# Ledger of designs, part 89: designed miniproteins, single chains, continued (4)

Each design is a single chain, and the fold is of that chain. pLDDT is the mean over its residues in the fold that is shown.

## One batch from the design tools (miniprotein)

Design m15075
Fold by ESMFold2-Fast:
Structure m15075 (fold): chain A 78 residues (1-78)
Amino acid sequence: SEIRKKILETAKKLSPEEIKEIEKEILADPKLKEVFEKFSEEAKLIYLAMLKLLKEYPDDEELKELYKKYKESNDIPD
C-alpha cells in the first residue's frame, strides 16, 4: 500500500522537534495519551507519523481507517 509506505517513511524522517510537538498534543488529550502510553517506542514513532499525515491529508479515508485500526491492534494493516 502506498499510504503504508508513506507512514513508514514519515516515521523515519520525523525530527526530534516534530516528535516533541506532536507528542505534546497527544499528552494534552487523556484518551490519546492512554493509547500512546501502551505503545513500544518504535510503535510510538509510527503513531506520531500517522497523526502528522492526518493533519496534512485530513480527507484521506484510507489513512483514517489505518489510524483507527492501528489504535486497536498496534499493527499497520495491509
Scores: mean pLDDT 76

Design m15076
Fold by ESMFold2-Fast:
Structure m15076 (fold): chain A 66 residues (1-66)
Amino acid sequence: SIEEVIERARRELQELFDNGASDDEILAKIKKFVDEVVETFSPEEADRIMQEIAEEYQRLADERRA
């Protein structure tokens, strides 16, 4: 489901940030989610999931910089 993909993305992004992953590793993970979402869901559903992933990434990036 959409909610399961969003929850998995949030968990895996949090894990990467907590483990001090490089920007390259984080971007590679985001690309993997984008590719999966675009292939699996409708354009409207993909946009919703990608927005949630982008918001979580921004939240974690802001916390890292603080």
Scores: mean pLDDT 81

Design m15077
Fold by ESMFold2-Fast:
Structure m15077 (fold): chain A 100 residues (1-100)
Amino acid sequence: SKEKIDELLKKIKDYADGKLSREEFANATKELVKLIPKMSIEELEYAKKKLRELMTDIDARIAQLKAEGAPEEEIQRLEYVRNVVKALLDIIESQIKKKK
């Protein structure tokens, strides 16, 4: 459901914001990957839109943190989340092509 997608994406965002543990983030990512083959085309397009929005937000935050000379550990966490979001987008785009 879109509600479940929103719930899992919120956990990914909360980890990016330093509000969630890495373990909870990993579990949310695994659940989302497990859900992807079961999603309708509408749910896949919705998840794709939301992940693209999240990636834009993460990229802006990375740029801001680098400009401010923020701790390397914060930048590395966001870059790690960005890589995971990109991988999720690639999986979703592949699944959309398979169903279309």
Scores: mean pLDDT 88

Design m15078
Fold by ESMFold2-Fast:
Structure m15078 (fold): chain A 68 residues (1-68)
Amino acid sequence: MLSPLEQEILDQLSPEDQALLRQRFAAEDRAFKEGRWTEEQKRILAEAAPAVVKAHELLLARLAEQQA
C-alpha cells in the first residue's frame, strides 16, 4: 500500500527508480503477509537501495514540513 505522500515521492523519481521502488513495496507487502523474508525479496530490496535513498531524502523533507 502506498500513502499519498509515498506516491508524490515516487512521481519525482525516474521511471527506472519508480519501478524499483514499486518492486520493493510489493516485496515488503508480500513478506509482511507471509510472515517471512526470502532471499529473493531481500535481493529486490538491495537492488532498490539507490532509489530508496533518493525517496527517503524526499520523504524526510516532506515530514519535516509537516512537523513545522
Scores: mean pLDDT 73

Design m15079
Fold by ESMFold2-Fast:
Order: C-alpha cells, then sequence, then structure tokens
Structure m15079 (fold): chain A 99 residues (1-99)
C-alpha cells in the first residue's frame, strides 16, 4: 500500500511517500511559523496525497517543536485517521512496514 510519512520539525517539514517498503518520493518544505499555518499545510498535503497519489495510510511524527505546534499536528492527524509518533525514525520504520 502507499504510506505518507510526515516529519514535523521546528525548521522543516519532511514528506516521504513509501510503496512496497521503499521510499518512492520525498519533499522538504520550511516549517510554518504558526500552529494555524501548520494545520493548513498538513491538511492540504494529506488530502492531496489521498486524492491524487492514492495514499492509503498517513503517519505524522513531531520532534523538537513547541507544545502548540505538536497539538496542531496531532489534531490534523486525528481528523484524518493518521498514526502519530514522537520520532521521524519510528515514522519511517512504520511506513516501510505498512507499505
Amino acid sequence: MKVLAIGVGDDVIEFGLFENGELVDSRTVPAPATPEELRALLKEEIERGKKEYGVDKVIVATSGVSPEQRAAAEEVAREHGALVTDSGRKAIEKAKELS
């Protein structure tokens, strides 16, 4: 299946698309300054992934972010049925396992 792993950091947001246990696409963008902008970005990318790229599962990892940024990311993850983890490494391992 196709799995989108999203790593939310304080400086950058990393997106990895996994299929058959392999990373097939990746993208990095600057981290939004506000929790509201972070929610909007994550919602757009998750919805695009599901609609345009056939993403079946989403995993969101947060590392080194404020409590407000973490809460924003976890809220969007819950709204979209995404798995939540506390490290990018765990997100990558789980994405490979599920894809």
Scores: mean pLDDT 85

Design m15080
Fold by ESMFold2-Fast:
Structure m15080 (fold): chain A 94 residues (1-94)
Amino acid sequence: VLSPEEIVEGVENLKKHIEENSSSEKVIKAADEMVEKTRELAKTKSVEEIIEEVLKLLEELKGLIEQEEDAATARYLNTLIDTLAQELRESKEK
């Protein structure tokens, strides 16, 4: 099972990949907001609640990336999002 700190690290790593590959300020800002919200959740919420909220944020970010990015960049970044989302779901079910 992932700790709150490991969940924060996962979203921070995703943000770094987005900053390196995205030219959209809107996408980069959304990734920043996701990291900050995850950090706030990690201070007060259970692991299950953190995972549920982060999964919602990842779904919103995935949709924004599909709107703002070219097809190749969107596929790459959304593959990273899907990978993190799967890791979070598996952690919640264990």
Scores: mean pLDDT 84

Design m15081
Fold by ESMFold2-Fast:
Structure m15081 (fold): chain A 77 residues (1-77)
Amino acid sequence: DQQRRDQIIQQRMDMVGDNSRRVSDSLRRTRRDTDRAFRISTDDGRRVRDDGSQRNTDIVNQMIQTSNQMQQQYQRR
């Protein structure tokens, strides 16, 4: 049923939107922390930046995986 699929897609997109805002807030904090850590040590600054980037990448990858699983389950039935 198309209506059922549309509802599932809408729920997924709402969840994605909330996660994206949360990640953006966390990334802004990480960038401020990186600027401060850079004055202490270059290695510390790099780690703080990498942590923020990795968190964002993990969320995007999770969204892609969820989308792929939904498509696969639909095709298999």
Scores: mean pLDDT 63

Design m15082
Fold by ESMFold2-Fast:
Structure m15082 (fold): chain A 63 residues (1-63)
Amino acid sequence: GPAGAQLVAKQTGASLEAARAAVEGAARGEDDPEGIRAVAKASGMSEEQAREAARAAATAFGG
């Protein structure tokens, strides 16, 4: 949800739009390297930042 995207944006320094893309990527699974790469390229984040964003989103939605 919006709260998860805001948390990811603050945690990674990405824009809210980039954080939303990362949250959508996390919904597909953080272990999907192709999804993580696609999110990173679309949002302008590094692959490491996209993976961190996916983990943060998974924690926010899975906890």
Scores: mean pLDDT 65

Design m15083
Fold by ESMFold2-Fast:
Structure m15083 (fold): chain A 80 residues (1-80)
Amino acid sequence: SLEEIGDRAAERGEELLKKYGASDEVIETFRDAVREIAKKAKSAEELAKMLSELTNAVLDYVKQGDEEKAIKAAEEIAKK
């Protein structure tokens, strides 16, 4: 189901973000973005694409130590 795909992506994304030192605020914003995307996605393919974009963008900023941009990226992608 779409919920199962979202849940697995959220778990994997959170573990990866935590491994790279993401703050609780970044992780909470990421969780909210995943939930929002899962509600809006019309297919498994669309959901997977949006979640991949979300995870990659947030992780890239976390690796750079830019928490503010990580949060903004998650919020922006969730609004698509």
Scores: mean pLDDT 82

Design m15084
Fold by ESMFold2-Fast:
Structure m15084 (fold): chain A 62 residues (1-62)
Amino acid sequence: GREAFNLALKAIRYAKEGKIDEAKELISQAEDLLRTQPLSDVERRLVEAAIKEAKKIIELKE
């Protein structure tokens, strides 16, 4: 859970900094962990919310 969430938070930071390609790569890694690792419902929702925020910032910066 922590690894996927930390990757998603890092993606938000990089997206805010305008590092769009790096943010997209971090989102991809977090989404892969969501698919491959067993997470609780709460952990999954937190990671998905962070990924959604990162994607929103990327769309605003593009």
Scores: mean pLDDT 81

Design m15085
Fold by ESMFold2-Fast:
Structure m15085 (fold): chain A 94 residues (1-94)
Amino acid sequence: SAALVEQLKRMARLYLELLAREAEERGDFETAARLRQLQKEILARMEGKSPEEAREIVLEALEAEIAAETNPEMRADLQSAQAGFEADAERLLA
């Protein structure tokens, strides 16, 4: 459903914007800029996908970010965002 994909896109945008703001609040403007770029890339990749494919794109991107992150505070924020998105997406798609 196109409507479900649009809702998943709104959720992904909000989670990634929250992560970028948390990085900015810590003075990590490089990470904030990178996360905003990732947000644009994720949203573009979700275009024309099924809801299940769109969900997978977001979760895979967050998993990759978690695996690459060496800052423990940022890693915790990413893990929290991944868990929140997964729970919200499962509720939406149920």
Scores: mean pLDDT 89

Design m15086
Fold by ESMFold2-Fast:
Structure m15086 (fold): chain A 58 residues (1-58)
Amino acid sequence: SMSKKRQEEQKLRDETAELMEKMSEKEKEEIAKKYAEKVANGMTEDELLEAMKEVLKK
C-alpha cells in the first residue's frame, strides 16, 4: 500500500510525465538536459514541474 506522501510523489511524477508527452522532441531534450543539471544543483521535482508548466503556458 502507498502512504499519502508516496501518493503525492507519484501524482507529481505522473503530472511531469504527462507534460513531457505534450512537448516536442526538441523541447523534451532541452528539459532533459536542464533536469540533469538542476538535479545536480539540488533542484526538487516540484521545482522541475513548475518550470515545465511555465514552458507549456506559452
Scores: mean pLDDT 68

Design m15087
Fold by ESMFold2-Fast:
Structure m15087 (fold): chain A 90 residues (1-90)
Amino acid sequence: SEIEKFKKILKEIDKEIEEIGALIEKLPPSLAAKYAKKLQELILEIDDIEAEAREAEKANDLEKVKEAVKKAEKVLEELKKLKKEVEKLV
């Protein structure tokens, strides 16, 4: 189901956030601040997507649930890109 797929993506997102956070702690202060800001922007984006998904579920709006899944997949890809960028700097 789309809801199960959404939950799986959120679990992967949580893992990526934790791993990126740990890498950022190893950076010099100025770079740590820059990448922490980028990470926080993605965290706020996923929080918004989760709110949209909850509202769509309450409304029984399957199309909006599917849209939330696609948005979450894009955030996951952006987190993977951010992780690769930070890994090169550690």
Scores: mean pLDDT 88

Design m15088
Fold by ESMFold2-Fast:
Structure m15088 (fold): chain A 87 residues (1-87)
Amino acid sequence: MFEEALKLTTELLDAELAGDEKKVEELGKKLKELYEKSKEAQIAYIKALKEAIIERAEEISKATGIPAEEIIKAAEEWAKKQLAALE
């Protein structure tokens, strides 16, 4: 991802300096798609981690002494805030 983003960004800057409006638009779309793919991976991770914590809430409750309901609420609120930041 980083190497691809760097290459596309460099090519975009070169196209802008050359006044190639069509190439600027094409490269801009490719960069947006690359960032959306990274965003999708982050969203998937947040959802998976939330699910894992909720599924283990009783187990975590027994280990920590925190009520399972509070663990579930904390996981839901954490995921909601993280997803809102990524959107």
Scores: mean pLDDT 76

Design m15089
Fold by ESMFold2-Fast:
Structure m15089 (fold): chain A 88 residues (1-88)
Amino acid sequence: MEEKELEEFILEVLARVAGISREQFEAVVAGTASEETRAAAREALEAAREELREKLLEKAIRVAKETGLMSEEEVREAFEELERLTAE
C-alpha cells in the first residue's frame, strides 16, 4: 500500500469518526465540496487526523502484537474492511 492510499484510508476513517458521510468525504477529497464545507472539514480532519492516526495505528498494532490475533498488514486490511462494511 502506498502512502497516498494509506492516507486516504485514514482520512476515510476520520471522516466517519467526525460524522461526515461517505459522499461528503469523497467530495472533500475530490475538491467538489462547497468551499465552506471543505474548509471546516479539512481543518477538523487535519487536527483529528494526526492524533487519531498515531493513537489508532499504534494501539491497533500494539494490541495485535500482544494478542497475536493479527499482523500489522492484517490490522491495516481490517481497518479498510471495517470502513467499507460500515459504509455499506
Scores: mean pLDDT 58

Design m15090
Fold by ESMFold2-Fast:
Structure m15090 (fold): chain A 65 residues (1-65)
Amino acid sequence: SEVVRFATISLLKAGLSAYGLEIVSESPEKIVLRGELDSEALREQAILDAEQLAKALGAKEVVIE
């Protein structure tokens, strides 16, 4: 469902923003996130959430800079 996909993308973007990550670039080839994460557990979760976002957006890869 496109409605469910849109809601999922919105929630993932909001969650990543709450971690202190900013989407600096978004394209079908690559999503680039930027920010500092002070916890290893938060970094691991942010990577998983970023990968989910990339998959939902149909991007080939995601990087956290």
Scores: mean pLDDT 81

Design m15091
Fold by ESMFold2-Fast:
Structure m15091 (fold): chain A 90 residues (1-90)
Amino acid sequence: MEEFFNELENIIKELKEILEKYKDKLSEELKKEIEELIKKAEKFIEEVEKAAQGKGDPSLLDPEVLLKKLEELKEEYEKILKKIEEELKK
């Protein structure tokens, strides 16, 4: 479980660094997509932490649910990275 949080935190950190570094080079639309992915990842971490404390949805502690959600976030991250590369190419 700690490993999943580290991967998500790394995704959030990298996306924030990309936004800061390429602020003037990225389209407003892509910046919004990056911000939405950051927010989605942060929300997922918060919901899992609440579930672990017995305050949220306990189904989020299911390893299969966690892996599926993490895979979805990683796929969105890879798609965003590809879009960033395409915009920076111009």
Scores: mean pLDDT 79

Design m15092
Fold by ESMFold2-Fast:
Structure m15092 (fold): chain A 103 residues (1-103)
Amino acid sequence: MVMGGTAVESVVVDASAEEAAEAAEEAALEVAREVDEGVTVSRSVLDSGSIVVLVRGPEVTIAVVARALADGRTRVSVAVTHPDGELAAEMARRIAERIRERV
């Protein structure tokens, strides 16, 4: 039985919270579908204007928070939980990289 884990990556992008969240949703879905079947996605907007994207599969959970910064940039935090901790870390890095490439 492999040790599970949660991995977190953060990127700051020159985009709005909405644009960053859209890029993050697409990146998270692409990566999640490579490792899990039956993946679902939900999006919510907080009163602060921060956008939360949640991607869930049978084995994987990806939580993304896009938060607007005072300087017009957005911080995107990606947390990936999977029974395989090394795979979680790889997924988090790949999602962060794909977000940077899209915005």
Scores: mean pLDDT 82

Design m15093
Fold by ESMFold2-Fast:
Structure m15093 (fold): chain A 88 residues (1-88)
Amino acid sequence: FRDLVRKAAQAYREGNKEEAAKYLIEAARQGSPEDVARYLVEEEGLSIKEVGEIASLGAKTGSPEDRPLLNALIAAVVRLAIEKKNAA
């Protein structure tokens, strides 16, 4: 799933937000939401806002069945951000 996280981040940086959302959904299906969140924030350097934008597009264009995975991913990213803030 790590390659899918990288592809999602790259597509987002290139302005292809819909393709980024597709890669993010696929990554969330293959990895845990916590691992996907960690790679997005720590390896790829995306912010909570940027991940939220990608997930919102995924919820709009994807299957309703993907929404729980997207919600879990957003929760994991928020939790990771809080943990990093408290560790500082």
Scores: mean pLDDT 76

Design m15094
Fold by ESMFold2-Fast:
Structure m15094 (fold): chain A 88 residues (1-88)
Amino acid sequence: SKEEIDAEIKRLEELLKQVPNDAGLLARLMDLYVQRGEKEKALEVAEKLMTLPLHQRLAVELAIRQNAPGIKHPEEVLKLLEEAAKKV
């Protein structure tokens, strides 16, 4: 539901205050914004993720491709990462 997505976004935003460069949490936040139809916000998070070290970005991309738990729209998340890579 919208309420569950909103609550999960709030929880992830609080966690990211403690660990702002956690690539897995950033990928989950992107997916939640995609679920809410907020592609521009998802792209902003993708751009943040693309500033992280290459090994962390590759690890997250591999996890998403291997159907990581909590990512409901893996193809859209991967497309946003590809789009963000062109801007960074």
Scores: mean pLDDT 83

Design m15095
Fold by ESMFold2-Fast:
Structure m15095 (fold): chain A 69 residues (1-69)
Amino acid sequence: DALLLDLLAALAAIAANPEINALLDAVVAAKGAITAADLAAILASLSDPANKALLADLIALTNAIAAAL
């Protein structure tokens, strides 16, 4: 399924994204104790135009897959 392959490619792009990897590293460094400051940093990172665009593309792709099922 082409939409499933596109989803896997989008997930791979997210995994390869250095800003998202830095965000995941910050969450891991918190050792599961997510604070309000950690949540604010996550929100700021997701509000970055590059990360926001990638998230919007992933949501659109997920909706396309759901519609194709």
Scores: mean pLDDT 60

Design m15096
Fold by ESMFold2-Fast:
Structure m15096 (fold): chain A 92 residues (1-92)
Amino acid sequence: SEEEALRKKAIEEAKKKAEELLEEARKTAEQSKSQSQDVAAENAAAVLDKGRETGKELQEKYPLAKDEINRIMDEAIGEAMRLFSEARRAAA
């Protein structure tokens, strides 16, 4: 059905955005090792806020797949938070 095709497209787009978020998080986390704690925290917050906004935009675009989008994006945001925490510990 068209609804099944839209749900599949929503999941694929969410996964792509999650991968993009995690790549940006990895680069930002690595850069944070040479930055002050305050600058690193601001950059980390910006990446996480962008991830949350992307998730919201995808849920508005694909209302039928809100639960799947939320799950995919929340998992990516959680991993990004882990990457930032790990980089902060390594820089200390």
Scores: mean pLDDT 87

Design m15097
Fold by ESMFold2-Fast:
Structure m15097 (fold): chain A 69 residues (1-69)
Amino acid sequence: KLEELLKEYEERTEELEREGVLAAIRGDQAAVARMQQEIRELKEEILRRAEKLLSPEELKKLTDYLNSQ
């Protein structure tokens, strides 16, 4: 469950970061800003889902991980 949420977060973040790099190379600042916003929203989504599914110990590990990013 924690591992599944982390895998989803990592995969989706990696995709968004790749899109952001390509947008930056093109000079598309609007796309870079959208990507950054989507990453913030993804973190919030993952934390909301985690609060309902994870134990307090697992939630702490996830929160610590996300705060280190």
Scores: mean pLDDT 79

Design m15098
Fold by ESMFold2-Fast:
Structure m15098 (fold): chain A 100 residues (1-100)
Amino acid sequence: MKPSFFELFDRAFRELLELLREGRLTEEVARQLLADFAAEMRAAGASPAQIAAALRTIRLLLESHVEQTQASPEQRAQLAGLLAEIDRRVAELEAEAAAE
C-alpha cells in the first residue's frame, strides 16, 4: 500500500521527536532519517517543493517543542545539528524545484 504524504510526515516527525527525547538523535541518524523520508516522499509522488515544505514544517514543530520543554543541553545540541541538516536539504530541494 502507498502511504499518504500525511502518513509519511507523521511517521518521520514522531521518529525524530522520539530520538530527540531519548538523546539518540546523532548527525548520522538524522541524515539517514531525512534521506529515507525524502526518498519515501519522492516514491509517493511528492515534488521537490512539497518535500521542502514538509521538512520546513518538521523544523518549525521541533523548534516549537524544544522551546516549550525543559530540553537538556545535549537535546538542544542534537536539535541544532538536525536543523542544520534540514536547512541544507531544503536548500538543495528548492534549487531542484527552481530548475523546474
Scores: mean pLDDT 82

Design m15099
Fold by ESMFold2-Fast:
Structure m15099 (fold): chain A 74 residues (1-74)
Amino acid sequence: VSARVFAEQTYNSALAQYPAGFVSDKGYNAHQEAALLAYLATQNTFGEPDQALQDYFAGLAEVSPDFITRTVQA
């Protein structure tokens, strides 16, 4: 399985578990939380995501690519 396919499956699985209107303690919506979870799971399995995969996660969460990398590094 490619990193992209794994990321997509992990994101969709995580997103399906959040209720409508979900907001985390950090103020992230369901799409942002699911994208962060999928990013971390993909990084742990395949190593550091390339730029295309980072752009993919940012698109899923409707945020800039820097949001994902900044959030996981902080």
Scores: mean pLDDT 72

Design m15100
Fold by ESMFold2-Fast:
Structure m15100 (fold): chain A 92 residues (1-92)
Amino acid sequence: ELEELQRRVDIQKMAVMILSGASSFEDLLKRLEEELAANPSPVLEKMIETVKEIIDLENQPVSPERLERIIEKLGELMDLLDEYFAQRRAAA
């Protein structure tokens, strides 16, 4: 159902915000772009691209297919965030 897919998006979005410390995807994008300017990395570039795709999808008309696509991209973003934090720990 549309409501169930939206709930899944909301839960995964909340998880991304908790992990990143960002208040929105726009805030997350700004933070990632600032970090990329200071410390360039392929993982940061991929995260920026993924966040931009999520923002674009959220600006499209709501449909089950769009919500499923957002869920997929949120999953990819969580994996990239985990990789980024693992790399930062290794570099410390």
Scores: mean pLDDT 82

Design m15101
Fold by ESMFold2-Fast:
Structure m15101 (fold): chain A 56 residues (1-56)
Amino acid sequence: VTLKGPFNENNPLLLETKKKLEKQGYKVTIDAGLKNSPPRSYVFGLNQQEWVDLML
């Protein structure tokens, strides 16, 4: 599972989401290095509401 988006490395929601996904048995990779690509977040194992909250 790769998490790409306009996330700040210090965002507490990012850390909470990583912990939650790892608890569910997912491998989580955070990619903050693509400056010229539109941010895309592809995450499996989150329900729709959790996904929406992450994007805010």
Scores: mean pLDDT 56

Design m15102
Fold by ESMFold2-Fast:
Structure m15102 (fold): chain A 58 residues (1-58)
Amino acid sequence: MNTPEAFLETLRRALEEQDPEAIERVRKAFTTPDGKPLSREQLERARAALEAYLAESA
């Protein structure tokens, strides 16, 4: 499932652990419909939103 909420949830856990391996898994887990991995732009936007999430929750 490629919902933005599921993606952010997975990224949140990866950033919380500060685990580069987990971040790599997130990148591979979410791909475009064409079977290509998410673009850097999409990953940066998702990460920025997630970081705002973490800052807000703190």
Scores: mean pLDDT 60

Design m15103
Fold by ESMFold2-Fast:
Structure m15103 (fold): chain A 60 residues (1-60)
Amino acid sequence: SVLASLPLEQARAVALHASEGLSLKEVADILGVSPSTVSKWIREAERQAGLSAEDIVRRS
């Protein structure tokens, strides 16, 4: 799946936000990072995959 090809931190951020519907703050609290770091990881995942976060989870 597309998620399996991403770095672990980016894959977790995308899955929790786009698949589980959690806010950036909730994802940040779960992963032990800042919301800005979660936002960066999601954007990096989208850039690497060439897909939106929602499309990454739909194609996984």
Scores: mean pLDDT 82

Design m15104
Fold by ESMFold2-Fast:
Structure m15104 (fold): chain A 71 residues (1-71)
Amino acid sequence: KKAEEAIKQIEDLGARGEASGDAATAFQKSQQVMDLAKKTAKELKDKKDAEKVLGAGYGAASRVASAALAR
């Protein structure tokens, strides 16, 4: 449940970063996504849930960075 809530927050932050036309804002949101994912993963007792949260964070950060680099 906590992992699912964290993944939703990560995806919401990532979507905002991807929708941003400002590269600086996109990279800032990418950093916030990674920070949230790492913090939440540290608090989770289940290794699989921690891995899902980290995977979601990395994926969202990568998508935001790719969108920021799109011409």
Scores: mean pLDDT 78

Design m15105
Fold by ESMFold2-Fast:
Structure m15105 (fold): chain A 58 residues (1-58)
Amino acid sequence: SPEQQRALLQTQRDLLEIARDVQVELMRKQGVPEEQIAAEVAAADAALQALDDRISQI
């Protein structure tokens, strides 16, 4: 159903957001330059936006 599809995509979005935050903290602990961390965040945010767009179309 559209409601179940929306719930699954929302769960995927939430998990991706958590994975982004964990990856950012790991990169900071490893001394990765802030410019590279910003690029990783931008890529993750683009993927999150794509999921949000899919949710809005259901």
Scores: mean pLDDT 88

Design m15106
Fold by ESMFold2-Fast:
Order: sequence, then structure tokens, then C-alpha cells
Structure m15106 (fold): chain A 56 residues (1-56)
Amino acid sequence: GLAEEGAEAAQRAALAKGDEALATTLRGRSLQIGKELGEEAGYQSGIRAAEDIAKQ
């Protein structure tokens, strides 16, 4: 679903920087937001996290 796509994007961005703990945390956060606030909210959370990491 969309939340999983956002979670995977954030996870990949964190792993590209070598931060496995952050990757796990961001994946879980996006999926949890998807469950609580809806799939698109989880997706947006993950994509925003991935973009923020890419700018660092």
C-alpha cells in the first residue's frame, strides 16, 4: 500500500547513509502513521523523511 511505499523510500534513504537504526525507525513510523491516520499520511511521512535525508 501507499504507507509501505513511503516506509520503503525512507528506509532506503537512511540505509544509503549507513544508518540502519534510523532506517528501521522511519519504516516503522511511516507504517504506524498509515494505520492511525490513513495510507496517504503514512506515505507522505515516509517520502518527506526520504527527501530530508537526501538533502543532508
Scores: mean pLDDT 85

Design m15107
Fold by ESMFold2-Fast:
Structure m15107 (fold): chain A 75 residues (1-75)
Amino acid sequence: DEEVARLRAEIARLSRELAQDPDNPEAGKRLMEAVHRLLELHLQRTRGLTPEQARQWIKEASPEELGRIAREALA
């Protein structure tokens, strides 16, 4: 899980950066990108989705659904 470990480390770093400067749009954008990538990999592993299906699910998911899966992926 090199990709997952890298993404978790990046999310932790960016979350710390945003905690110090909540209105940093660059850090916020990068955090969102890293979270979406982590969700793609998590859905592929746990739900057997293809990369395209995982990306489609993320596009169509509500913020509530995204938050639920993000908590699962980061657990």
Scores: mean pLDDT 81

Design m15108
Fold by ESMFold2-Fast:
Structure m15108 (fold): chain A 83 residues (1-83)
Amino acid sequence: SMEEIEKKAKEVYEKYFGTIEKLAKLHGRPLTEVEKKYLAEQYKTILDLIRAGVKPEDVFKKIVEMRKRESAEERQKRLEALG
């Protein structure tokens, strides 16, 4: 179900990206717009991979592999979306 997919995506997200939000909270500050955009992009990528049948434990490895295959131009476009 969609609810099970979203639950799995949230678990992967918290494991690998939850530290950013937790650190902001520990410092008593809100997330910046750049951090919010970055985290939203990571969550979408995780969700899309789980929907595509990637196992939760393999999602982070798949993200790393995708980024290693990213061209210099694709990387620049992604970084510009954050700034």
Scores: mean pLDDT 78

Design m15109
Fold by ESMFold2-Fast:
Structure m15109 (fold): chain A 84 residues (1-84)
Amino acid sequence: MVEETVEKLLEKYGDKADEILEASGLSPDASEEELEAKFAEWEKKVAEALAAGEIDERHVEAFRAQAETVRELWKKKKEAKAAA
């Protein structure tokens, strides 16, 4: 399931949260609007690739798992920044 995939990624990379965010093209200091804009771009590209037959449902599920991981890491960074 997507949730289990996200948890697996967090376990593997839990201590490298900043690296995961940067690898996703997001700054730890990115605003919520920037995060949402990035996700909208990713969703559009994924939908186009799926429609073109370049990817299948497995790739869509993997993308959703990665997006959820990035969102959770971003929330943790935002919380840390607000607490500082």
Scores: mean pLDDT 67

Design m15110
Fold by ESMFold2-Fast:
Structure m15110 (fold): chain A 100 residues (1-100)
Amino acid sequence: MELRERLVEIANELIEIAKKMGLDDIVNDVKSALRYLEKTGDVEGAATRLAEIAAQMAAKLGLDDIVERLVKLINDPNATVEQLVEAIREAVEAIKEKLA
């Protein structure tokens, strides 16, 4: 699967989680990141936006280690888009486990 398709799947999972948490502002932020990806094709920019959103959701659940990892990758000029996408996926899994 291409990185773009993986980001779209991750974004849709974040929307469903945010809806379950009652976070309407985050639902809108994720939809905004998807519109940015559709308009620009900028996979790196979309991944960064989704990583910031995932970090905000993780912070609300007290997942401080997940937040620190995402923030570090967002601010690392040597981090690859693949590493960001993998970190977002791991954050989504941790958030799902915390909510179960």
Scores: mean pLDDT 86

